# Ledger of designs, part 69: designed miniproteins, single chains, continued (5)

Each design is a single chain, and the fold is of that chain. pLDDT is the mean over its residues in the fold that is shown.

## One batch from the design tools (miniprotein)

Design m18538
Fold by ESMFold2-Fast:
Structure m18538 (fold): chain A 76 residues (1-76)
Amino acid sequence: DLEAAIAEGRARKEEIGKELGIPVEAIEAFIRGAERILAGGDPEEELERATLEAAKAADTEKAKELLEKLKKKKEE
């Protein structure tokens, strides 16, 4: 059940990330892909899209954190 798998992934995304050694953002990318498939998206295209998003999240996680930190300082 894809819907149940999405719910489980959301509930356990931090655990799964720690177990696999990947950032939570990458897991969230796959969850979003699964949600798009459930909504009627093409499974192959959405899986490719999710994989690219996950890879980019893993590569740019530190950059995103730095950007968030800079923006937070500016808004304070």
Scores: mean pLDDT 70

Design m18539
Fold by ESMFold2-Fast:
Structure m18539 (fold): chain A 60 residues (1-60)
Amino acid sequence: SKEKKIEELERRIRELERELERLKEEIAKETDPKEKAILLARKTVLEGEIYLLRKIIEEL
């Protein structure tokens, strides 16, 4: 059902938001510019995934 699909997507968003918070902690502790750039790129990818999943929910 539509409701079950929304619940699954919301659960996945919560999982990704937890990953994003852990990644933000890693970024805050990273002092190497090269490694920090890689972590920031990963953050952008996670934020993009969350954005797209929210858009899918809006269209349901």
Scores: mean pLDDT 89

Design m18540
Fold by ESMFold2-Fast:
Structure m18540 (fold): chain A 55 residues (1-55)
Amino acid sequence: ALSAHQQLILDTLVQELRDGKISLEEAKAAIDANPSLSPEAKAIAHARLEEVAAA
């Protein structure tokens, strides 16, 4: 599960990905570069970004 702050970060990247402002790899890199995210949170975020990109 993601915290409210972590969810807000993910929601922003999801919106940018949907708007075509960033690539899936750029969005995943932004998640990986975030020091406040645990490995578990990064895995959840990656799965969500991949789901959005596949739709």
Scores: mean pLDDT 81

Design m18541
Fold by ESMFold2-Fast:
Structure m18541 (fold): chain A 77 residues (1-77)
Amino acid sequence: GLVRVEILRGGKLIGRGSGPTAAEAAEAAARDAGLSPEQAAAIAATAASTPLEPGDTLVIEVDEAGVPRPASVIRAP
């Protein structure tokens, strides 16, 4: 299956995406959130460093500048 990424800012969901890899799902979520290409690349790099299995959701919180904080994983049931 696909992996999912959700992007939060100030605890609010601003974007979501899915893809066959964490990086692709993160880029989709960043585009959905309206983030810049540079912010999307930083978020994708953060996602790529996190081990995920199909069906997992990676939650990435960004600050006001779009800089990613350490990611959290919600395991598939």
Scores: mean pLDDT 80

Design m18542
Fold by ESMFold2-Fast:
Structure m18542 (fold): chain A 70 residues (1-70)
Amino acid sequence: SEADEALKRGKEALEAGNYQEAVEWYKKAIEIDPNNAEAWYNLALAYGKLGKHTEAVKWAKKAMDLGYEP
């Protein structure tokens, strides 16, 4: 699916250290499937890597509210 592709691209970008690109892909995944808790959590990780701690905490909480357990 498009959501699965966006999530995969985000993970590849995150692993490569391309954190801003990872944010963009995870945002696309969330736009397609806003209930994907893993996508919200990975978005939080990418923001954390960028030093955007407020966004990281906000999106990690969103993932947990959707049932994500890290």
Scores: mean pLDDT 87

Design m18543
Fold by ESMFold2-Fast:
Structure m18543 (fold): chain A 55 residues (1-55)
Amino acid sequence: MATEEQIKKLIEELKKLTDPLEMADLAASFAVKYKPSEEQKELLAKAVQEQIDKL
């Protein structure tokens, strides 16, 4: 299961990305490797959505 530090670092990495495909790939790879909780998955989904919305 993912730690809070790992989730925070991933969200920071997602915020630096400008390519939605790279954001989705990073989030998916993290989810497969660390098996985030439902709450953590929702935080990641929000981070990806915010970056996509920003363009």
Scores: mean pLDDT 75

Design m18544
Fold by ESMFold2-Fast:
Structure m18544 (fold): chain A 104 residues (1-104)
Amino acid sequence: ELAAIGRAAAEALRNSDKEALFEQAKRLVELARRNPELPADVLNAAAGLLLAATSTFDAATQTTTYRTENEERAAELAWEAIHSDLPNEEKLRLVEEALREAEK
């Protein structure tokens, strides 16, 4: 299952398919919720996919843009999850909140 998610996420990244990136992030969160013994890398991967799904870098202005304020909030939460030295339970909660914001 994890390998299948990894392949799908890599393809979504190559195609800049934000919907597919979001779907793979959801699958990783569900997997982590069912398997609390999984390493933090799984949650960090889910947060990274959410960042890619919710943000766009504009080279002309050299700024990151978001389609909605909810996507901006989701990106902030995902960034915090990746860069925080938090226990997996708290990191999972941040990523779940980011998913909920991105779905709005």
Scores: mean pLDDT 76

Design m18545
Fold by ESMFold2-Fast:
Structure m18545 (fold): chain A 74 residues (1-74)
Amino acid sequence: MSVEELVAELERKLEELEELVRNKAPLEEILAKVREIQALFGQLVAAGADRETLEKLSKRAMEILKEAQKVLEE
C-alpha cells in the first residue's frame, strides 16, 4: 500500500473517530477506532511518510482525542 493510500485510509478513520466522539458512542467503539488509527500510523512510519504529513495527521488525532476526553468527563 502506498503512503498516499495509507494517508487516505487514516483520514477516513480519523473522520470515523470524530463521528463516534460527536455521537457519544460506547467507549469500546471509540477505543477500537483508536487502535485502528494507531496501526495505520505505524504503517505510515514504516512506509516512509514525510514528517509534515505525520505531524498534520498526529495533530488532527490529538484534537479529536481532546474532544473525546471532554465527552467522557461530560
Scores: mean pLDDT 80

Design m18546
Fold by ESMFold2-Fast:
Structure m18546 (fold): chain A 56 residues (1-56)
Amino acid sequence: MDEEIEKLKEEINKLRRELLEARSAGAPQDVIDELEKRLKELHEKRRKLLTEKFTS
């Protein structure tokens, strides 16, 4: 469980960096929206894992 949470944290950090780079480079809004959507999904996944850990 903790290992999976750490992997999610790393993936979130990677996507955050990609989102910042895309914004700085003036990427199309569709690309930015996809990165934001994926980042939101990873945050939700991490939240669920943390909730599961505390309810176990």
Scores: mean pLDDT 79

Design m18547
Fold by ESMFold2-Fast:
Structure m18547 (fold): chain A 110 residues (1-110)
Amino acid sequence: NPELARALELIDEAIGLLAEAARAAARAPDAELGRKAVELAAEAMGHAAEARNALNAGDLDAAIEHLERAAELAEEAARYAEKGGDAEAAELARRAAELLREAKRLVERA
């Protein structure tokens, strides 16, 4: 299924971007807000990995739920990174959220 194959590619890219966002957020000028962004990015990565596992198992409904949660957490990580003064971390996390929402749309169309 080409849509599911593309969704898996987008999930992998989003996980990479969230890892970069977490590294950037760890260096944020506001250490408390940066730490919160790191925690949210890590949680988003966990849900993205669970979405991958669900797709590999053929559980599309579980994949959709995990992708939605991953995208929400990535967007929240971006807000905390921005408030913490790290625009790079915020942009990386927003990009990850966009990819996770696109992956969700592809799974819904599969």
Scores: mean pLDDT 93

Design m18548
Fold by ESMFold2-Fast:
Structure m18548 (fold): chain A 56 residues (1-56)
Amino acid sequence: MDAQQVEAVRLGNRLLDGEISPEEFAEGLAALPGVSPEAAQRAADALEAHRRRLEE
């Protein structure tokens, strides 16, 4: 409810800042309780696509 959401936001920020790879982001999300591997992969794909749009 709280700690999981905070960690997910931190992982997303680190991906957007280029500190971690999309694969590391997906693995980090999948390690969180209640996150399915499919949901983690979709989130990673969406944020990576967004990051690429910000770069050009």
Scores: mean pLDDT 75

Design m18549
Fold by ESMFold2-Fast:
Order: structure tokens, then C-alpha cells, then sequence
Structure m18549 (fold): chain A 90 residues (1-90)
């Protein structure tokens, strides 16, 4: 399996987890995160991944933690986003 295929598969798993949280909570932030991760996945599949994609994920994660500091579900989403960011920087 190529490195790009491995990255895409991992992002698919993260998107599935975020979509599950969106369905369970009904919260718009989780839907927004899933949509953003889907954009990043498409960029990876096209070989068009850029620093702007990583910057958008970082900005979203920072906003989520700032607005919902004591929310365990927001913390879980932030952790999934951090995993995605770390993978994209590898």
C-alpha cells in the first residue's frame, strides 16, 4: 500500500468517527469538522494537499477547544483533528 493510500484510509476512519459523533450529538461543529476532513481527504486523493488544508484544521481545533473547554465530546473531536494534523505533517 502506498503512503498516500495509507493516509487516505486513516483519514476515512477519522471521518467515520467524526460523522458518528455528529449523528449522536446533533451538534453543527461535528458536521463542520466532517466536511472539512472530507475536503482534506479529496485533496490527498488528488495529490493536491497544501499547507492551507492543515491551517484550516488547526484553526478549527483551536476554536473548538476555546469555545468548549470543559466539553468531553469537543475534546474527543479535537483529539481526532490533532491526529489528522499529525498525519498530514508526516
Amino acid sequence: MSEAERLARTLEGLIAAVRHLAAETGRPEFREAAELLEEVLEAVRRGELSDSHIERLEAFRERLLREHPDDPLARALAGLLETAIDLLRS
Scores: mean pLDDT 83

Design m18550
Fold by ESMFold2-Fast:
Structure m18550 (fold): chain A 71 residues (1-71)
Amino acid sequence: SHMERRRALAREIADELLTAFRESALNTVKEYNKKKKEGKKLSDDEIFAYNVAKALLRSEGLEKELEEIEK
């Protein structure tokens, strides 16, 4: 039906966005830790982005991957 087709499309879009957000969040955490290891001063915006990225990754059950990046 038309509604079933729209729900399937919405799910596909949501899955694509979640995948993109997960990749972006992982990159944000990697860049934060790289700058921290290099002794660079982190801005308030960078700290905020890092905290949001960590929260997202934890909500997705990627805690082990996050721990590996933060070693």
Scores: mean pLDDT 80

Design m18551
Fold by ESMFold2-Fast:
Structure m18551 (fold): chain A 94 residues (1-94)
Amino acid sequence: SEREEALRRAAETLRRAAELLREAKTSPRKAELETGAVLLIVGAALDLELAGDEETAEELREVAREVTRLANEGRLEEAAELAERKAEELERRA
C-alpha cells in the first residue's frame, strides 16, 4: 500500500515532467523547464526508494538519464513520450 501510493505519485510526477518537456519546445525558459522535468523524475525515484521499491527507483534514474540525453539532442517530444510511457507502466503496477 505504501509502495502502491508511491507508484501512483511517481506516475503523476512523470506526467507532469512530460508536460514541462513539451512546454520547453516553445518556451524562452527551455533550460529551466528541462532541468525541472529531470529533477521531478529524480525526486520520484527517491520517493520510491524510501517506500522500499529500490528496483523501480533504479528504473526512474535510468529514465532521468535518457530524458537528459534526449533533451540535449533537442528530442523533447521523444523525452516527453518516454516519461508518459513510464507513467502508464507505473499506474499498471500500482
Scores: mean pLDDT 90

Design m18552
Fold by ESMFold2-Fast:
Structure m18552 (fold): chain A 67 residues (1-67)
Amino acid sequence: NAQLQALLAAAQDHIDRAKAAETASKGYRELGEKEGPEWKKIADAVEKVAKEHRTRAANLLAQAQAL
């Protein structure tokens, strides 16, 4: 089922992007503790992107399950 495989692949891509953004956000928060609050603002923005990728992945997985 090509459609199922495409949905699962797209969901995995968003999960991978979310994990990368989560790791980056954590690094920026640690940098914020040392260098100042501007890095914390970057961490917050990157964390928001991670949450958006998590939501997109969940929606794609739900579509795959409905097939």
Scores: mean pLDDT 89

Design m18553
Fold by ESMFold2-Fast:
Structure m18553 (fold): chain A 50 residues (1-50)
Amino acid sequence: MELGLTKEELIELARKLGLPVDPSKIDPNKTLEELGLSTFDREILERNLA
C-alpha cells in the first residue's frame, strides 16, 4: 500500500527530519530507499507516516 502522501509532502516531511533527499529522485509509490535514506532515517520517516 502507498504511503498516502504526495511527492511534495514526502519531501517536506524528509526535510523536517533533516534527511538527505533529492526532490527530483523521490517517488512516493516506490521505496523510501530511493530518497537516499539510511536505515535510521527511514525508521524515523516511517514512524511519522504511521
Scores: mean pLDDT 58

Design m18554
Fold by ESMFold2-Fast:
Structure m18554 (fold): chain A 78 residues (1-78)
Amino acid sequence: EWRELAEEAERLFQEALEAARRGDLERARELAREAARKLEEAAEILEKQGKTELAELVRKAARAMLELMERVIEEVEA
């Protein structure tokens, strides 16, 4: 189910933010990429169900998560 994948992505992204807070920037990037992949899987399921508009929103959320993580890492490195 797409909702389960979205919930997994949320958990992974929270773990990524905690890793970044600890200074484990490589782990933070890995977890954020995994979260984005889970959202892409959720979007694919939604698209197969004919929910194309919702699938596009989920894909935008995945991109936003990756962009946010890079900004967080840049701030931590500053």
Scores: mean pLDDT 85

Design m18555
Fold by ESMFold2-Fast:
Structure m18555 (fold): chain A 62 residues (1-62)
Amino acid sequence: SREEKLAEAKAKLDSFDLSERAKQELLAEYLLGVLGFSQREAAELSGLSVGTVSRLRKRLSK
């Protein structure tokens, strides 16, 4: 189920006219906020560094 939701989210993001960075950040936000992944898991799945994901998590909580 988590893998299916991840694949669906990636496919949807690929349909958007966004930069690769913006797609990675939106995916990481979805993984953290909706699917409940850890910072490390979100970083691995989105292709972002753990530090970048940590900063995104701080933005989402403020």
Scores: mean pLDDT 78

Design m18556
Fold by ESMFold2-Fast:
Structure m18556 (fold): chain A 98 residues (1-98)
Amino acid sequence: NAEEYNEKGLKLLSEGKLDEAEEYYKKAIELDPNYAEAWANLGLVLLLQGKVEEAREYYQKALELDPNYAGARLGLADLTGDEEERKKALEELKKQLE
């Protein structure tokens, strides 16, 4: 299922196997296109491969699916160096804890 492919991708990523991790995350989103975590994880893999613009697009897709997915929002803010977006993501996370 989509979750199993995402987990395999995470294992491959931890082993530094970026191309294989990319393929498994793609399989996860093929099975569940609404799986925000898999879109964000693919964004991270693309960033590590130096595919900055593609990584940005995938982080944005994750946020379209789940605007409250703080990991993708923080990742995108870090990628762009956007201090204001980083502050907004942190504020949103704090509100979820209240």
Scores: mean pLDDT 78

Design m18557
Fold by ESMFold2-Fast:
Structure m18557 (fold): chain A 56 residues (1-56)
Amino acid sequence: MFKEGIEETKKALKEGNKKVFEAYRKVAERDAAAGSIVGKEALEELEKIEKELKEK
């Protein structure tokens, strides 16, 4: 589920397709806000990826 989406999102980001990343982040934010542990973990992973992009 989120595992597959996170992996696809990483690939899209490396290719410069930021829209896929933003779309997935929206889903993770919504699920995390609703109290989903999976959504929270996905959001944390996405923020980690975004931070790496800002560093590099």
Scores: mean pLDDT 70

Design m18558
Fold by ESMFold2-Fast:
Structure m18558 (fold): chain A 91 residues (1-91)
Amino acid sequence: SEEEKQEAEQKLLELTKGLEDVKVSPQQIQDLYGIPAKDLEPYMPNPPDSNGTYLYKDVVLATYRYVTDPTIEKNDKVETIKKQFEKLLAN
């Protein structure tokens, strides 16, 4: 539900507390999740900075939004990431 999505996003914000200034490159995003940064950009609250880097907290949120979006085709990689988020949020 929308309420469950909002609760999950709030918990992700709490889990990334203290990392507000941590930035990641497109390559680091690819290495961490195996999803191109370009595919995550529509789900990010903020665009990349002038150096082409992203706030880590925005990337975590965008990845969660991407893997839980019912309009995105689910491959094994996306399903694995979704299960990792479900496990993280259950603790």
Scores: mean pLDDT 83

Design m18559
Fold by ESMFold2-Fast:
Structure m18559 (fold): chain A 67 residues (1-67)
Amino acid sequence: MKYTTLKRIFRTDADGVATEATPEEVERAIKALEENKPHFIEAGQITEEEYEKNLENLRAYLEKLRA
């Protein structure tokens, strides 16, 4: 579930109809990642550096959507 959850949050539809995430959806994804951080890191499925990088990318995307 941990890695699957993260993969769903970082859903990139490259082969289907590109469904753009709304600012609200991105914000919810960020909150879900933050709440599950200990589970991702402690399970060894993702490094803290990679987790922070993904979180930073989502926050940057949210800023662009709010512009």
Scores: mean pLDDT 60

Design m18560
Fold by ESMFold2-Fast:
Structure m18560 (fold): chain A 112 residues (1-112)
Amino acid sequence: DERRKRLEELKEELIERMRKLGVSQSLIDEFEEKMRAMSFEEQGELLARVINEIVRSEENGESPETLERRIRNILDGLPTVRSVTPEQIEQFQKSSGYTREQIERAIEILNK
C-alpha cells in the first residue's frame, strides 16, 4: 500500500526531526506506542498535529522544552483507541482542524 508506505516514511522523518530538535527519547517512544494503537486515518491526524507543532516551534525559535510540552499535550489529549466511538473520532478530526491540504503540506515540509 503506497499510502501506508508514505505514512511510515513520514513517521520516520518526523521522529528524526524530533530528535534533532531535542525531544526526549521517552516522549518519542510514547508517540510511537500511541501510533501503533491507531488506525491509518488516526495516525495521519496525529502526524499532522505533531508536524504543525514542529514547524511552529522552528518558525518561532521555541525551546526544546516548549516543543516537548506541546507534543505531550497532544498525546495526553488523544482518545484511547479501544474506548473511542466513531463519533468521538469524527469529533477529534474536527477538533484537530487538519484538512487534506494541511496533511499534504506537512508531507511537502518533511520532504525538503
Scores: mean pLDDT 68

Design m18562
Fold by ESMFold2-Fast:
Structure m18562 (fold): chain A 68 residues (1-68)
Amino acid sequence: MLSPEQLLSHARALLDYALRNKASVEQLETLREALLETVRKTVPDPAAAEAIEREIERLFEEALARLR
């Protein structure tokens, strides 16, 4: 089981890797949904899950905005 901190670190690393490899908007959206599903399945505390999901969504929305 990944801690909230490890999940966020993992999400950031995957996003960075995808961007370096010129991932499409569709690929980034697929990655975001997979990460959000992982949070929903692994974090039993709703407040902690919501905070992590919000941060993951923020990271991906920022990246997607830069890609147009």
Scores: mean pLDDT 79

Design m18563
Fold by ESMFold2-Fast:
Structure m18563 (fold): chain A 61 residues (1-61)
Amino acid sequence: MELTVEEAVEFAREYLRSRGYSDAEIRMAVAAVKEHAIQKGKLTREEVLRLVDETLERLRA
């Protein structure tokens, strides 16, 4: 299922919040998802999860 920019951002925020990530980590991951979604127009849930994982990995590397 393709998500709009707003849907992708909300999905990422809910996913991270439900897993106990900090507000700072959520903000950074959401910013990355929003930027990519704006560039591509739409994202799938799988693409959102990939971007979230990549962003969190960079923050902890």
Scores: mean pLDDT 79

Design m18564
Fold by ESMFold2-Fast:
Structure m18564 (fold): chain A 57 residues (1-57)
Amino acid sequence: GPSFEEGLKANLEAAKKALEAGIKTEEAKKVIEIVELALEDREKGLEAARELEEERK
């Protein structure tokens, strides 16, 4: 299956395309920030993703 890094890159690409299409632009920006953080520091990226998920509940 895809690696964690491959999954992050796929999410980054999808978020960039959403920004270009003008849909859910604020969510797309947050996803880009989280993915970039996760690529630099996996643990901090996962924490940020969990915080975003909690905000949505």
Scores: mean pLDDT 74

Design m18565
Fold by ESMFold2-Fast:
Structure m18565 (fold): chain A 62 residues (1-62)
Amino acid sequence: SKKEIAEIAQEFLLLAQEKKDEDLVTEEQKELAKKLGIELSDDTTVKEALEKVEKKLKELLY
């Protein structure tokens, strides 16, 4: 469970590192975020998505 969450988050972070902060999230990133219980809109930037993923990971792993 926790390992799967960490793996999904790591995949999301790797995809996000290839984008600029101001770029909009991709469909693949939205799908990964949904697996973590995070809803991302089409208007969500990569930076905003990263902040949400980091916050969720702290809640799930802490």
Scores: mean pLDDT 78

Design m18566
Fold by ESMFold2-Fast:
Structure m18566 (fold): chain A 82 residues (1-82)
Amino acid sequence: SVAAAEQALIDALRALGALTSGDPAAIAAAVAAARAAFEAFLRVLRAERPEVSEEELERAREVFDGLLAKALAAVAERVAAK
């Protein structure tokens, strides 16, 4: 369902944002998981919500990119502050 895919995406972004180490492999894995969850979310949304426009899907991508950047910035600041 869309709700399940959205929750998986939220969980992936939360996991990324919760990283306390600057381990590049861990960060790369968490980013990959968040990107995979987002693509899965878009796939489910296209399948279950045919009324959603391509413009709305593009806005969702822009929002996701912003959330990803914010999570990465928070991790970088947390690692630097240690």
Scores: mean pLDDT 83

Design m18567
Fold by ESMFold2-Fast:
Structure m18567 (fold): chain A 70 residues (1-70)
Amino acid sequence: EDKEKAEKATQEALEAYRNLRAAIASGDQTAFDAAKARLVKALNEIHKTKYGDEGLKKVLDAMGADEAAA
């Protein structure tokens, strides 16, 4: 259960992060606020699982790759 929850939360965080990047690029404040709230919620869910470190690393790796491309 914890592994499945961590995987779902990690996917949610990655999707929210991509939405956040799109909102920044478009200047859409409403989309930015929604994506930010979703990302924070997903990161909190990852932290509650036994796989928090693995899930957080996947999110951070994706963020780092996008920063290098930006």
Scores: mean pLDDT 74

Design m18569
Fold by ESMFold2-Fast:
Structure m18569 (fold): chain A 62 residues (1-62)
Amino acid sequence: MSLTEEEKEELKEIIRDAVAEASLEGLPNFKKSFEEFIATLTPEDRAILTAAFEEALAAKEA
C-alpha cells in the first residue's frame, strides 16, 4: 500500500516511541510485525520507515 506524507510522519513517531518503550523480550516481536508490515508498502515508503526504525534502535542503545 502507499502512505501519505502525513501518515509516514505519524508512523515514524509511533515507531520511535514503540521501540523506545519496548522491552528486550518484546523487541523481536515488534521487529517481526514491523518487517511484515513494511513488506506490504512501496519500496520508497519501506526505505523511509526502515530508516526510522534503525534510528530508533540506535537511540535506544545509547
Scores: mean pLDDT 76

Design m18570
Fold by ESMFold2-Fast:
Structure m18570 (fold): chain A 65 residues (1-65)
Amino acid sequence: GASREEVARLIGEILDKIGDIIDLELKLEKAKKEGDEEKVEELEKEIEELKEELKKLLEKLRSLG
């Protein structure tokens, strides 16, 4: 089975990704209020990419337990 240290590292990576997504969503809300359409599109793409990475990390965590 996976070591407790490997599980702890993976949880840490998941929490870091969640934090990054929250930060980008806050930036996205600000960009929407400012009417910056180019920045909105860029931030939406970055958020989608991070959500896909988070999904893969969560699937990896599930495979360990």
Scores: mean pLDDT 85

Design m18571
Fold by ESMFold2-Fast:
Structure m18571 (fold): chain A 75 residues (1-75)
Amino acid sequence: LTPEQRAALRAALEAVGVPQSVADDIVTAIENAEKQRGRPLTPAEVRAIVRAVGEKHGLSQETIDAAVEAALAAL
């Protein structure tokens, strides 16, 4: 992610009710996945990461679904 994409993603996640610490974990997970794959992530890969991190942190399904849409719109 570029610095601008990181800032936009973090802000978008927080705007839909994702706590700052969880938003930071989602951003880090996306950056690590892009680094490991050597390419930008597909929308399906972004959805999978946002759901996995959200579930790990005990976010509601409603918040996870909103976070997925917010992340895709920000990227």
Scores: mean pLDDT 81

Design m18572
Fold by ESMFold2-Fast:
Structure m18572 (fold): chain A 68 residues (1-68)
Amino acid sequence: QEHLDKALSAFRQGDYEKAREYAQKAIEEDPNNAEAWRLLGAAYQALGDDEKAREYFDKAVELDPSLR
């Protein structure tokens, strides 16, 4: 959870590179954490990588359909 919390804080500060790094670490700790996948997608979208953003959003929805 600490890495996910750091990713959310970085995203809110506009530090999308750090948000991506922390979200990736959260996924490494728990690959079933849908919120971490969603945040990774949001970070890539903010960085202009819409293709990766879509892939990660799809993964988040696969793990938690309420994120549709």
Scores: mean pLDDT 82

Design m18573
Fold by ESMFold2-Fast:
Structure m18573 (fold): chain A 97 residues (1-97)
Amino acid sequence: MEPTKEELLELLERAYEIKSEELRKNGDESSLDIAELLYERGLELIENMKTEKDKKAVLAIILRLLGYSGDEIKEILKNSKTLKELVDFIKEKLENK
């Protein structure tokens, strides 16, 4: 199943909520500013989303909010056979937070 804009929005909002709460508790203002920029970029990508590449870009932002490095995200994207597999992976990680 191909992820919808609504589903991607829900995943993005949840990942940002978890990350921003973590960073606020730690007093990490600089990382909070970066998380806010990633969230805003994710919203822009969802609003203007047209291609599978755009969906992958949103999912990559969600993974960054979940604490994955650029190299880890590249590996996750390479090893995911479908967008649904990638979405299911993200949902599992969100449920375990």
Scores: mean pLDDT 82

Design m18574
Fold by ESMFold2-Fast:
Order: C-alpha cells, then structure tokens, then sequence
Structure m18574 (fold): chain A 96 residues (1-96)
C-alpha cells in the first residue's frame, strides 16, 4: 500500500463520518511519506470536526510547515485560532 492509497482510504472514511479509521489511515500515509502535507491537513479537518481544536491547529501548522502556501490550511488554522480566542495569530495568518 502506498502513502497515496492510505491517504485516499482516509478520505473515504472521513466522508463516511468514520473519524477513527480516517485518523488511522492518514497516520499510515504520513508514516510512509512524512512530507505528505495534504494528509496532515486532512488530519486537521478530522480533529476540527471532533472539536479538538488544539489538535486541529497542530496538524494545520504541520501542513503549512511543509507547504507555506497551503491556502486551505492557512484559512482553517485562522478559523480554529479565532475559536481558541487567539485573534492576533489568526490576523497574522490572514495577512500572508
């Protein structure tokens, strides 16, 4: 199984609302390809949907570290930071 195949499997489970299996398969994708920015981003989406905002922020930051121009990760990180009342950090991201 390739990193991309694990990533696609993670997406299937996320779309079905099976968040625990989505996390498992995205983590398998990252284990095979630690530079898989999209897998980190999608882990952030899962954690956000579970209401684990600090976990969501962590994974969005990892995606941005790997791809600084990752617009979706930047936008979603800013939204999560606002929910965490970290307004100044959210504004700095939106100015980039």
Amino acid sequence: MSAEEYYEKGKEYYEKGDYLLAIEYYQKAIELDPNYAEAYYNLGLVFRDLGWLEGAAYYYRKAIELDPNYKEALKNLAEVLRELKRYEEAEELEKK
Scores: mean pLDDT 86

Design m18575
Fold by ESMFold2-Fast:
Order: structure tokens, then C-alpha cells, then sequence
Structure m18575 (fold): chain A 68 residues (1-68)
């Protein structure tokens, strides 16, 4: 479900911030989840799309921060 994907993304964000996950591992995991999200995106409600988009944007911004 969209909520499970959002929760997995948030868990990954927390783990990389805590140093439990390397930036490279975080990138791999986020990329895998992005593929899953894209597969179901057209079936999501407007509210689910907003929720998923927000957390994906947060993950993307964190990846940019970690690359600096």
C-alpha cells in the first residue's frame, strides 16, 4: 500500500540520518522503492499521491545533501 511505502521511506531516512545506513545503501533502497511507487502511481488517490510525493521529495533532498 501507499502507506507502507511511505513508512519504509521514512524508516530509511531515519536510518541514514542515524548513520545506520550508508548514503550508497540509502540511494539503492530509495531507487527500489521509487520503482515500486511508479508501478502503482496511476492507481493512487490524490491524497495518497501527495503523501508519497512529499516523502519522495524529502528523500531526494536528503540524497542531494549527502552528496555534498
Amino acid sequence: SAEELVERLRELIERVRAGELSPAEFLDEVTALATEIKAIESSLSEEEKKRVKEVMEEAGELLDELAK
Scores: mean pLDDT 81

